# Ledger of designs, part 45: designed miniproteins, single chains, continued (4)

Each design is a single chain, and the fold is of that chain. pLDDT is the mean over its residues in the fold that is shown.

## One batch from the design tools (miniprotein)

Design m13641
Fold by ESMFold2-Fast:
Structure m13641 (fold): chain A 60 residues (1-60)
Amino acid sequence: GNSLFRTLAGTLEVLARTNLALGDTEGAAGGYYMASLFYRNAGDEERAEEMERRAEELLK
């Protein structure tokens, strides 16, 4: 695992949540998807799957 990727994933998750609160659904989806990729690179598959699912739900 890489602590930098985990930190970046957490930051992107927070930014995605903020974008969603501001009504930017597409920005939120992009943020969750990017967080998913960084969580996966950090070895956190469960959080990666959760973030990917959130991104997919926002684009439906």
Scores: mean pLDDT 84

Design m13642
Fold by ESMFold2-Fast:
Structure m13642 (fold): chain A 94 residues (1-94)
Amino acid sequence: SMMEEIRKRVEGLLKRLALEASSRYSEFSEEEQKELDAFFRQLGEILREMERTGDIEGGIRRIIELLKEFAEKFPQLKEVAEEVIEELERLLRE
């Protein structure tokens, strides 16, 4: 279904961000690593809520807002976060 395909695309974009964060994880302090872990937990919660409710648009908007905060807190990941935000905003326009 179209909604299931959109959800899978969102998951793929967040996986790309997670892989980049994982590759650079050792560059962060213990405090920053805990904050990274918390952000990815929040992203996972939003994905589960999207699957449960079917509110794809609301879920994507919440992810975008979280990723904007993420990009400000983690300058090393800003470029990939901004690319993911742009692709998520494009999905909202489809």
Scores: mean pLDDT 85

Design m13644
Fold by ESMFold2-Fast:
Structure m13644 (fold): chain A 68 residues (1-68)
Amino acid sequence: MEEEIIKKAEEVFGEGMGNIVGFLLEKGADPSKLKELVENKDREGIVELAKQAMAASAETGRAAARAL
């Protein structure tokens, strides 16, 4: 299921994209959303999700911004 999305991203965009999609899935990104982006060959959409996932997982930055 999710492994198929990773494999497909790697085949469509190249080796590095499979790792990015895998990372997003580990962070709880929507598998159906990722599958749509890969099928549509939408690199910009994948980058947007990666940016959101990084922001969400940046505990220090998020805590600092919220506190001060």
Scores: mean pLDDT 70

Design m13645
Fold by ESMFold2-Fast:
Structure m13645 (fold): chain A 58 residues (1-58)
Amino acid sequence: SASAEAAARTAVAAVEAEYRHSSAEDLLKGLENAARALPEARELILERGRELVAQREA
């Protein structure tokens, strides 16, 4: 839903900002925590987050 997408975008942006200088593993933990807090947006958070984690690993 549009609401879940907006929530996922906001949560991922916040986690990325907080973990900007952290390892890919720490970024992933932050994303997992956000997904737990927002069950309705969980899958969208993890999907978008995987792209960020992959970019940081590269």
Scores: mean pLDDT 83

Design m13646
Fold by ESMFold2-Fast:
Structure m13646 (fold): chain A 85 residues (1-85)
Amino acid sequence: EAVELARRAGELYKEAIEAFAEGDVEKALELLRKGRELMEEAVRLAEEDPSQREALLETVRESEKEVLELAEENAEALAAAGEKL
C-alpha cells in the first residue's frame, strides 16, 4: 500500500517535469501537488507499519533516480519555465 502510493507519486512527479518542460506550469504544479499528497500518505502508512519502510525507501530511491535523470535531460526547459529570471 505505502509502496504503491509512492510509485504513483513518482509517476506524477515525472509527468510534472514533462509538463514544466513543455511550459505548462499550471499542470506541472497540479501534478506536483497530487504527487506530494500521495507521498505524504505513503510515509504516514510506513510510520504505522515499520515493515513497509524498507520497501518504501527502495521505491523512493528508484523514483528519485528516474525523476532526477528526467530533470537533467530537461534542465534548460525547466529553468526557463520555473524561474522568473
Scores: mean pLDDT 76

Design m13647
Fold by ESMFold2-Fast:
Structure m13647 (fold): chain A 91 residues (1-91)
Amino acid sequence: SRAAEAVAAARAQAEANADDPFEVALFERAARAAELAAEGRAEEAERLLEEAIVEAVRRAVEEGEIAEEELPEAVEKARELARRLAELLAA
């Protein structure tokens, strides 16, 4: 299924970017949202994806992985990844 492919792709991206903790956290949370989409919970998946990405970015700032001055760009990047994953699920 497209959702299963998206989960596999997100996990593969996390593995490929293991040297970037920010991308690992984002892709792992994205994989969870894709799993919800596969269960037919599309509205919950989209809502969770946005919330989870914002939470992951905040957590990365708290842990020193992202500087506070980089937060706006990190949020924008995270939202872009969420949009691309939604397109992948639709394809």
Scores: mean pLDDT 69

Design m13648
Fold by ESMFold2-Fast:
Structure m13648 (fold): chain A 55 residues (1-55)
Amino acid sequence: SAEEERLKRGLEAARKAVETSDDPVVLRAIIHELSKVDSPEAKEIIEKAREKLAK
């Protein structure tokens, strides 16, 4: 479905942003948005963003 494709692209974009950015504003925004998503992939991205913020 179009919603499933948008979610998939959103998760891919969020993962790339976490991998390429050390900006706390970007990392917090990703955590906030992905906290609304009930998926294992979203949880993994949130954990990576939190690790970067703990630096």
Scores: mean pLDDT 80

Design m13649
Fold by ESMFold2-Fast:
Structure m13649 (fold): chain A 57 residues (1-57)
Amino acid sequence: MNRLEAEILIALGRIAAALGDYERAVELYREAIRLAENDPELKREAEELLREAEERL
């Protein structure tokens, strides 16, 4: 359940980043990290995407 929600948030964050909306991408990735608490691999992916988006702010 939480994994699918985190995957959706990561996808939305990637779309926001592709549109140049890095502030929104950061928000979406932070929510994905919270939901991926029990999935270390997905959490790591979201944390890496968050770091990349923050570099663009």
Scores: mean pLDDT 84

Design m13650
Fold by ESMFold2-Fast:
Structure m13650 (fold): chain A 89 residues (1-89)
Amino acid sequence: NADELLTEGVKAYLQGKYEEAVKLFEKAIKENPEDGLAWFLLGDAYEKLGQYEKASEYYRKAAEIFRKNGDEGFAQLYEEKAKSLEKKA
C-alpha cells in the first residue's frame, strides 16, 4: 500500500531517520510512480542526508509530475529547489 509506505516514511523523516525514510519513499514510488508528493519527499530526505545531486534529481521528477497535472506553481517551486542545490558549493 503506497499510502501506508508514504505515511511510515514521513514518520521516519520526522524522527530524523532519513535513510529509513528514503527506503520507504522509494517503495511508495515503486507502487505509484505518478505520486509527485512522494518524489518531493524522497528529494527532501536525500537533501537531509547531504546527497544534493540525488535530491535535485528527485525534485525535478516531482516538478515534472505536478506540471503534467496542471500544477505549475508546485512545478516551479520544486524546479527552484533543484536549482538552488546545484548552486550550493
Scores: mean pLDDT 87

Design m13651
Fold by ESMFold2-Fast:
Structure m13651 (fold): chain A 77 residues (1-77)
Amino acid sequence: SVFRRALELYEEKGINAAIAYINRTFHFRVTPDQFRQWFRRYRQGQVTPDQIVSDAIAATIANADPSTIQRINQAIA
């Protein structure tokens, strides 16, 4: 899975390499803070890799609309 590969890159080369891999694969605009939050929730068993990918897609679609991003963040919180 793409997120599994991104976790491997995070461990080997750091967060910027992991984010660049996700963004290249899906043409996303994931921020380091978003990835850190998803990774933290993943470690706590709160989210799956598939949920993180879904959230990244939603965030990318909403990137030009702050109100939509805020609504998504509230739903995830």
Scores: mean pLDDT 63

Design m13652
Fold by ESMFold2-Fast:
Structure m13652 (fold): chain A 60 residues (1-60)
Amino acid sequence: MEANRENFLTAIEQQGSIPVSKLRELMALSFSEEEIEQMIKRWEEEGLIEIRGDEVIYKK
């Protein structure tokens, strides 16, 4: 689980930003909608990402 989560964070970092819809689609291949929502919320609370409109931005 941790390794897969890190891969998604790395993908966001490499692109700088990604549409929320696209990120959710990619994560849905491995996780449930509830798990995706919890992970995105946790990353935002930890200051790793920021959600602006329909985009997820890597902050770190």
Scores: mean pLDDT 75

Design m13653
Fold by ESMFold2-Fast:
Structure m13653 (fold): chain A 89 residues (1-89)
Amino acid sequence: KVEEARKALENGDYDTAIKYAEEALKEDPNNVEALGILSEAYYKKGDKEKAIEYFKKLTDLVVSRLEKEGKYFEAFLQKIVDDIAIEKL
């Protein structure tokens, strides 16, 4: 489901990616990967309003999850620090 949506997105089949990602959201409305796929697929199709809507839902959900599990917040910050260090060096 989500894996099929991601593969469709990578292959440029945005309509198929949207269908599989919407099915994933029906099963789990908090599916971060499905929200990300929908945002990108709609953006690639030129539907910027829907792309922004799904991107905002994705961002709000990620922030909410990080706040609920403080250990994931530390891991997330460490990855950002590591990525910034790599970009500077």
Scores: mean pLDDT 73

Design m13654
Fold by ESMFold2-Fast:
Structure m13654 (fold): chain A 55 residues (1-55)
Amino acid sequence: MDEVIDRAVELAKQGRYEEAARLLREAGLSPTTASVAMLLKGATPEQVRALRAAF
């Protein structure tokens, strides 16, 4: 799980929100759980907002 979240944060930093959302969704994470996990891993609130829109 941690590796998937780290990869999703990296993709979000690159503006690749659709790919990040797909990885998290395929890992079985809800939009809420994914948002909290990404914030804990250093994603910005703006990046998390864009990610949730792509879910």
Scores: mean pLDDT 79

Design m13655
Fold by ESMFold2-Fast:
Structure m13655 (fold): chain A 71 residues (1-71)
Amino acid sequence: MIETRPGGLVVESKALSEPAPGVTSEQIAQAVVRAWRDNRDSPHGALLGDNASAGLTPEEVYQRVHEAMSA
């Protein structure tokens, strides 16, 4: 499912439950996009659902979001 957030980002609320004070929405979005690409056949729920079980740490998710947005 797609989650609507302020700014129009498409991210799971669970992924935003504990954003670090220095983390921006763009970093989260890039990490989500990267995770989505890695699990393209597995929708958003598999990317951010229980981050560790998705094969990505919260830091990795944030990094991927940032990379995707910078492109």
Scores: mean pLDDT 49

Design m13656
Fold by ESMFold2-Fast:
Structure m13656 (fold): chain A 73 residues (1-73)
Amino acid sequence: SKEEYIKKLEEVLKRLEELEADPELLAQAEALRKKAVELLEKGTVRDEILAGMLLLALSGEAFVLERQKERAE
């Protein structure tokens, strides 16, 4: 559902903050989150798929940062 997608987007952004992502990455992530919410508001199947792709991209950024932190610390 739209609500579940928004919740997952917020959870990924919080995870990036907990991983101490730099302000530039956090700003980029917030821009992608806002775009995904915009797409979900349009309510078409295409927009829902695109929002899902943005969620996947944000999750990937969190995964990369987590792995970098594990290797540096």
Scores: mean pLDDT 80

Design m13657
Fold by ESMFold2-Fast:
Structure m13657 (fold): chain A 68 residues (1-68)
Amino acid sequence: SAKEKLEELKEELSKDPRFEAELVGEDTLIITNKGDVTSLIGLALRLIGDYPDLEVSIEGDKIIVKAK
């Protein structure tokens, strides 16, 4: 399910000190970038490629990942 994919992403990202990830409800993951702009863009592009069933957007220093 989308929720399980988002929970797995949160666990993976919790091991990377450049990012902080939080689940909001059951369909949204908010990823806060603590690295540089290259880290933010690089992760966003990777997520778009790896998770075509998820909506990925950038809002300031955050990446918002939602179930479609």
Scores: mean pLDDT 82

Design m13658
Fold by ESMFold2-Fast:
Structure m13658 (fold): chain A 98 residues (1-98)
Amino acid sequence: MEEEKKIRENKKKIAENLAKAFQYLADHGRLTPEAREALRKAAEALQKFAENGDPEYIDEAIKYLREAAKVDPALRDFFDNAIATLKAIKENKPSVKL
């Protein structure tokens, strides 16, 4: 119970921190309008994941980050690293033991 709770809290915290980072970058970054919109949608999806714990919102965030990387190649490495982090969070579900 405690270990699963810690994993859930850590995933929520990482998602909240990424959502804040994406929102900050969308508001203050030098981005194309398309990349800015994609980052805002990714931040919204991660905020919903932090509220509900539903991994579907992680998939939605990854989708928008891929779109941002496609239209703003200068930040591709940043978006690829964010996608890798989100995939790691999704794969390590607190309720799933192989």
Scores: mean pLDDT 76

Design m13659
Fold by ESMFold2-Fast:
Structure m13659 (fold): chain A 83 residues (1-83)
Amino acid sequence: SMEEFEELLERIGELSEEARRAIEEGDYEKAVELVGEIIRLLKEMLELLKKENADKSLIDGVEEALRSAEEAKAMLEEKLKAA
């Protein structure tokens, strides 16, 4: 539903802000955990959009966000290994 989509979007926004703070503080372990949660919610959002037969541009946008989040997690995991 639209309400479910809006709730997911708001939660992703909150987690993104928390992840940014964790990175700024050098807490890469917490940042990896938070980005992992963002990835989970983005996948849930993508499945919801596909189920609702949403516009391809919106689906493509979420798929791009998911790819970016997965790349960010990999980079943070490398920083954690270097610590």
Scores: mean pLDDT 86

Design m13660
Fold by ESMFold2-Fast:
Structure m13660 (fold): chain A 82 residues (1-82)
Amino acid sequence: SELEEKLKEAERKIEEAERRIREAEKRLKEAMERLRKAKTIEEITKAIGEVLRAIGEIVEAELLKRKAEKEIERLKKELEEL
């Protein structure tokens, strides 16, 4: 079934987005630890840059997850109407 294949692809997209969120959250934690330990303006600036990048990655992955969740909701409704 084409709908079953689309559902599996949307589920795979959620799994990928969740993996990216976990990886970005790990990077955020590491960047925050570097910021906490930073002693020079150069170290502080670099750590802030890493924090902002990690936050951006989390936001992007969360948006991808929400898009895939909406796809699953649409596909489930189509399956119920068959």
Scores: mean pLDDT 87

Design m13661
Fold by ESMFold2-Fast:
Structure m13661 (fold): chain A 102 residues (1-102)
Amino acid sequence: MMDQLQAEIDESLQLMSGSIARQTAINSGETDKKDQIGSLMSQITGLTIQLQRNKDDPQKSKELLQQRIDVLNQLKNTTTDEKMISDLNQQIAADQQKVQQL
């Protein structure tokens, strides 16, 4: 085990968590686009966790995949970052393929 690697991961998580929480608390309604992107990313994370928990339930997985596709499309329409749009399109295609397999 590499104690140094674990310490770097823990420090990065602490910095990200603290910075995001503070930024979110300060920006209540003044930066609609940034708040909307943050909210949509949070929804994608929550849906991803639910998909992992329901991986053995085809009906629930199909519902959750469809919900994630909808949120990914909303994020794509909110962002102007071409790299992010490309990554979102790839994820949408993967989720659509999984829906067809269920």
Scores: mean pLDDT 68

Design m13662
Fold by ESMFold2-Fast:
Structure m13662 (fold): chain A 66 residues (1-66)
Amino acid sequence: MTEEELIERLMREEGLSRETVERILEGAKRLIEAGFSEDVIIELLVKEAGLSEELAREVVELAKSL
């Protein structure tokens, strides 16, 4: 999945703005770079951003590739 495909999917399925999705991706990338575990980042995305666990996992996987 490309970054653009994930952004469009998050906007469609979760009703988030593009700006919010871009901030989520940047935040996830920074947390990975800071050494946080993937499970912690997934839990934060589910609880704070309201993402499904599936979409949260895809955000983390993409952020690892950026």
Scores: mean pLDDT 79

Design m13664
Fold by ESMFold2-Fast:
Structure m13664 (fold): chain A 67 residues (1-67)
Amino acid sequence: MEPTPEQREAVRNAASALLREGASEEEVIRAATTALRALGVDPETAERTAREIVDEILAAGKAPELP
């Protein structure tokens, strides 16, 4: 099952907090994946969604890297 927008946003908020605490990108992806799986999301969908969430947070927090 795909996560609802509200579930995705809750996990994004948690992931953002972990990144601010100094957690690594890999650690946050694992934590977000675990949280999504606890919400009933399939492991494959949870991992992809967790990566998307972390990428979104990092892109929003960093200046765009141009070539």
Scores: mean pLDDT 76

Design m13665
Fold by ESMFold2-Fast:
Structure m13665 (fold): chain A 78 residues (1-78)
Amino acid sequence: DADAKAAAWMQALDDAYRQGLQTARLDPDGGPGAADTLLGLGDGFAKDVPKYAAQLRARADAYVADIRAETDALRAAA
């Protein structure tokens, strides 16, 4: 069921986002790698459920932007 898969992948993106923020906060040099990982997950999930591809990519893109912004802010503050 595409709807159930989309819900599961949205949750996985949320979990990856929280993990990515934690990675950037512990070591800002890890931030870019966490952002790249999340971008890859979003693309993979979008390909698995084409019905929700735009929503999955949009969420991943927003989360990637947040991780990158946090990484840049932490690097500027250090």
Scores: mean pLDDT 85

Design m13667
Fold by ESMFold2-Fast:
Structure m13667 (fold): chain A 80 residues (1-80)
Amino acid sequence: KIKEQADLLEKAGDEAYKKGDYVTAARLFEKSAQLYEKAGDYVRAAELYNKAADFYEKAGDTERAQEWRERAQKLREKAL
């Protein structure tokens, strides 16, 4: 199921973070968020887009971090 794939990507992101690879962690959380969004789980998707944004910011990509935070906010509005 889509949510199972999203969970695996989130765990892979956590492992990348523990290794200090912020760029890889951000990308994995981003992919996980996209899968939760496709599954209609907007709350979980928003949480993971914010995690991706935090790691992009730590990697020095402040513009991409802002973009993903904006997407997370829009999904929170849809989550009801």
Scores: mean pLDDT 84

Design m13668
Fold by ESMFold2-Fast:
Structure m13668 (fold): chain A 81 residues (1-81)
Amino acid sequence: MEEVEENLKKIREYTEQAKAGKDVEGNYRKAVEYGDEAIRKASEAMGKSKDPEEKQKYAKLASEVFDIVREAARYAREKLR
């Protein structure tokens, strides 16, 4: 749980820096890397948990990670062209 939340925080930080035009390629790449790891960790946790509430929490975190990474990818395409 904590690892997914820490990765989400890092994804947001790198995405904000990319949006600000600071090392857009590097920050976007880091956001994607942390996003992939967060989704992988959330998927593992959902598979191991038998608690429906905990599974729902991981699903929400994974969805949020996916949305932020997609937004970062869109900004990178616009700024790196």
Scores: mean pLDDT 75

Design m13669
Fold by ESMFold2-Fast:
Structure m13669 (fold): chain A 60 residues (1-60)
Amino acid sequence: MNEIASEIARILSRRVSPAQATRAAQGYLEGLSLREIAERTGLSVGTVRRARREAEARVA
């Protein structure tokens, strides 16, 4: 869980501000849905879904 959140922040920090990347990782840690994370960060659901998928692949 924590490892995936950290990797989401790392992946997103290349595309968005560190604040947005951290907010997305925090939303994941809080158990928010992809839609809720997208709404709170201003990112698309597709962007959040891709970052989570890549993070899961890297942690696994």
Scores: mean pLDDT 79

Design m13670
Fold by ESMFold2-Fast:
Structure m13670 (fold): chain A 77 residues (1-77)
Amino acid sequence: SEFDRGVADIIEAVGNVLLSKGRFDEAAELYEKAAEIYEKVGDKEGAQRFYRNAADAYRKSGDVEKAEELEKKAEEL
């Protein structure tokens, strides 16, 4: 549980660096993985945050369908 949360923190940091470089597709994938980790450990608020961050990054990369999918998933948590 705590190990999974530590991995999510690292993924968030890497995702933020990728966003700063305009690598939106890579940031979106990493944020989605972070959301899955938070969901797995039962942190619904963390999972919602990262699914929304991933959705925003997917929209910036042009993947609107994936963004809408993840926004709905965040609402269901």
Scores: mean pLDDT 83

Design m13671
Fold by ESMFold2-Fast:
Structure m13671 (fold): chain A 62 residues (1-62)
Amino acid sequence: MAEVLLKVQEEGKKNPENEKIITMGKVLHLKLLGYSQDEIAKILGISRSTVSKLIEEARKLA
């Protein structure tokens, strides 16, 4: 894997169902507190794109 792809995959590696649900819950909670996508990414230590994807997926699973 390329170094850039490695960074992306670090968060999304084998995205397990339980971890994904937990992370989505944290993302939604922070969003409700008024945090922006960018701020949530920094707080949770994940990529900005991942936050965006988790929000979309959480909406579908809600």
Scores: mean pLDDT 69

Design m13672
Fold by ESMFold2-Fast:
Structure m13672 (fold): chain A 60 residues (1-60)
Amino acid sequence: MEEEKLKEEARELADAMAEDISKEQQALDAVNRVANEGSPEVSLEVAQYLAAARAKALAA
């Protein structure tokens, strides 16, 4: 379904940001797409995933 596809894309971009912080904007754009098109629950899930990935990137 479309929501699962958006969630998967957001997680992939968040993982890419964890390795390279310059990809932060792409990850944020993907999470914002989930927020606009998905459910509040899925939006919160990907936002938390992004926050964890960002924290990991900044700690490296």
Scores: mean pLDDT 78

Design m13673
Fold by ESMFold2-Fast:
Structure m13673 (fold): chain A 76 residues (1-76)
Amino acid sequence: SSAEEKRELLLMAVDILRQEYERGEISKEEMLEALARLLREVLGVPEEVVEAIMKSLENASLDEMVEYLKEFAESL
């Protein structure tokens, strides 16, 4: 798939997961696990890059996570 399709998919997933977290439907750990799987298995991001992203997001607020992932999406 194109870089544009991958960017749209990531941004859509981030928005859905953010909304589920804000509603109390999922934990932060479940949100991070879902994002890691998407990056690895669907978007084909290298494992070392996924690990670096997850490490950065571990201590981030929800708003910081969204901003980080938006910036990452622009690099796809």
Scores: mean pLDDT 84

Design m13674
Fold by ESMFold2-Fast:
Structure m13674 (fold): chain A 72 residues (1-72)
Amino acid sequence: MSLEEILEAEKEEMRRAAEELIEEAEKALEEGDLHKAMLLASTAMLLAAMAGDEELLKRAREVAEEVDEKLK
């Protein structure tokens, strides 16, 4: 395996992890666990950014904004 193959696999894992965390954040938000939702959404934003996935980053940011709105 080359270093390039390893880096591509890591980015794919980050995308999948971000997607799963977004789903868990949305569920936590629906359940009213705002602190858990914020933590999950923030982590998903970091992973999406590291993976270079702008669509996932936008989706995670939208969840984080909804949590922030409910905390006001």
Scores: mean pLDDT 82

Design m13675
Fold by ESMFold2-Fast:
Structure m13675 (fold): chain A 82 residues (1-82)
Amino acid sequence: MEEEIREKVRKEAEENREKAEKKTKEKIEELGRELSEKDPERGKELAEGMLRSVERLSDEVLEDATEGLATMSISSKRLEEE
């Protein structure tokens, strides 16, 4: 039941990623607002750059982690069946 294991792992990874990404984005937006009060131009550019970096990194980490966890889960299940 490899597909069931992959789906479960992907769903859990996606939920955890969404929560972490949301918290990180909220913190970046908060810091960006504080920076914008001191330097409006640079504060906005920095916050936008960091938000893009979080989105890109989150996508890469999710795919790598999901495949790794799925592989480990499948291997563990096969060992239990042996």
Scores: mean pLDDT 68

Design m13676
Fold by ESMFold2-Fast:
Structure m13676 (fold): chain A 89 residues (1-89)
Amino acid sequence: MELIEEAREEAERAIELAKEALKKGKGRALRLAIAAAIRASGALFLADLAEKYIKQGDFEKGEKLAREALEDAKAAVELAEEAIELAAE
C-alpha cells in the first residue's frame, strides 16, 4: 500500500533529521528533536498496524491507520526540520 510505504519513508527521514538535531541541539531545538523522534516512532507503529489490518482483509481500517501514519510522519519531519534550523544557531 502506497500510503504505508510513504509513511515509513517520511518517518525514517524524520528520525535521521532528529538525530542530527540531537547531536548539536540545546533547549528548544533538543525538545523539538525529541518530539520529532517520538512522533516518527508512533507513525512507524501505526504503519505496521495498518499493514497488519490490510493483510487480514480489513482494508477500511488499514487505510485509515495508514493515512494517520502518514500525517504523523509528515508532522515529525516538520518538527525535525525546525529542530535542525534552531540547532544551527
Scores: mean pLDDT 86

Design m13677
Fold by ESMFold2-Fast:
Structure m13677 (fold): chain A 60 residues (1-60)
Amino acid sequence: MVIAKAIEDYTGTSSEELSIKKGDIVEILEVIDGEHVKVKNLKTGEEGIVPKSILELIEE
């Protein structure tokens, strides 16, 4: 399981993007491209696309 932490707030601007808060823990489900990943927010249960640049990889 690949777990990451949001290092800054992100506001999604489309229906495919996820809004997350700094400090939220997410599971990386799929790599979309070189800049974007599909994640599940473990706090809210919501899924969506976020930029990889806002995530720091951690271990659970």
Scores: mean pLDDT 80

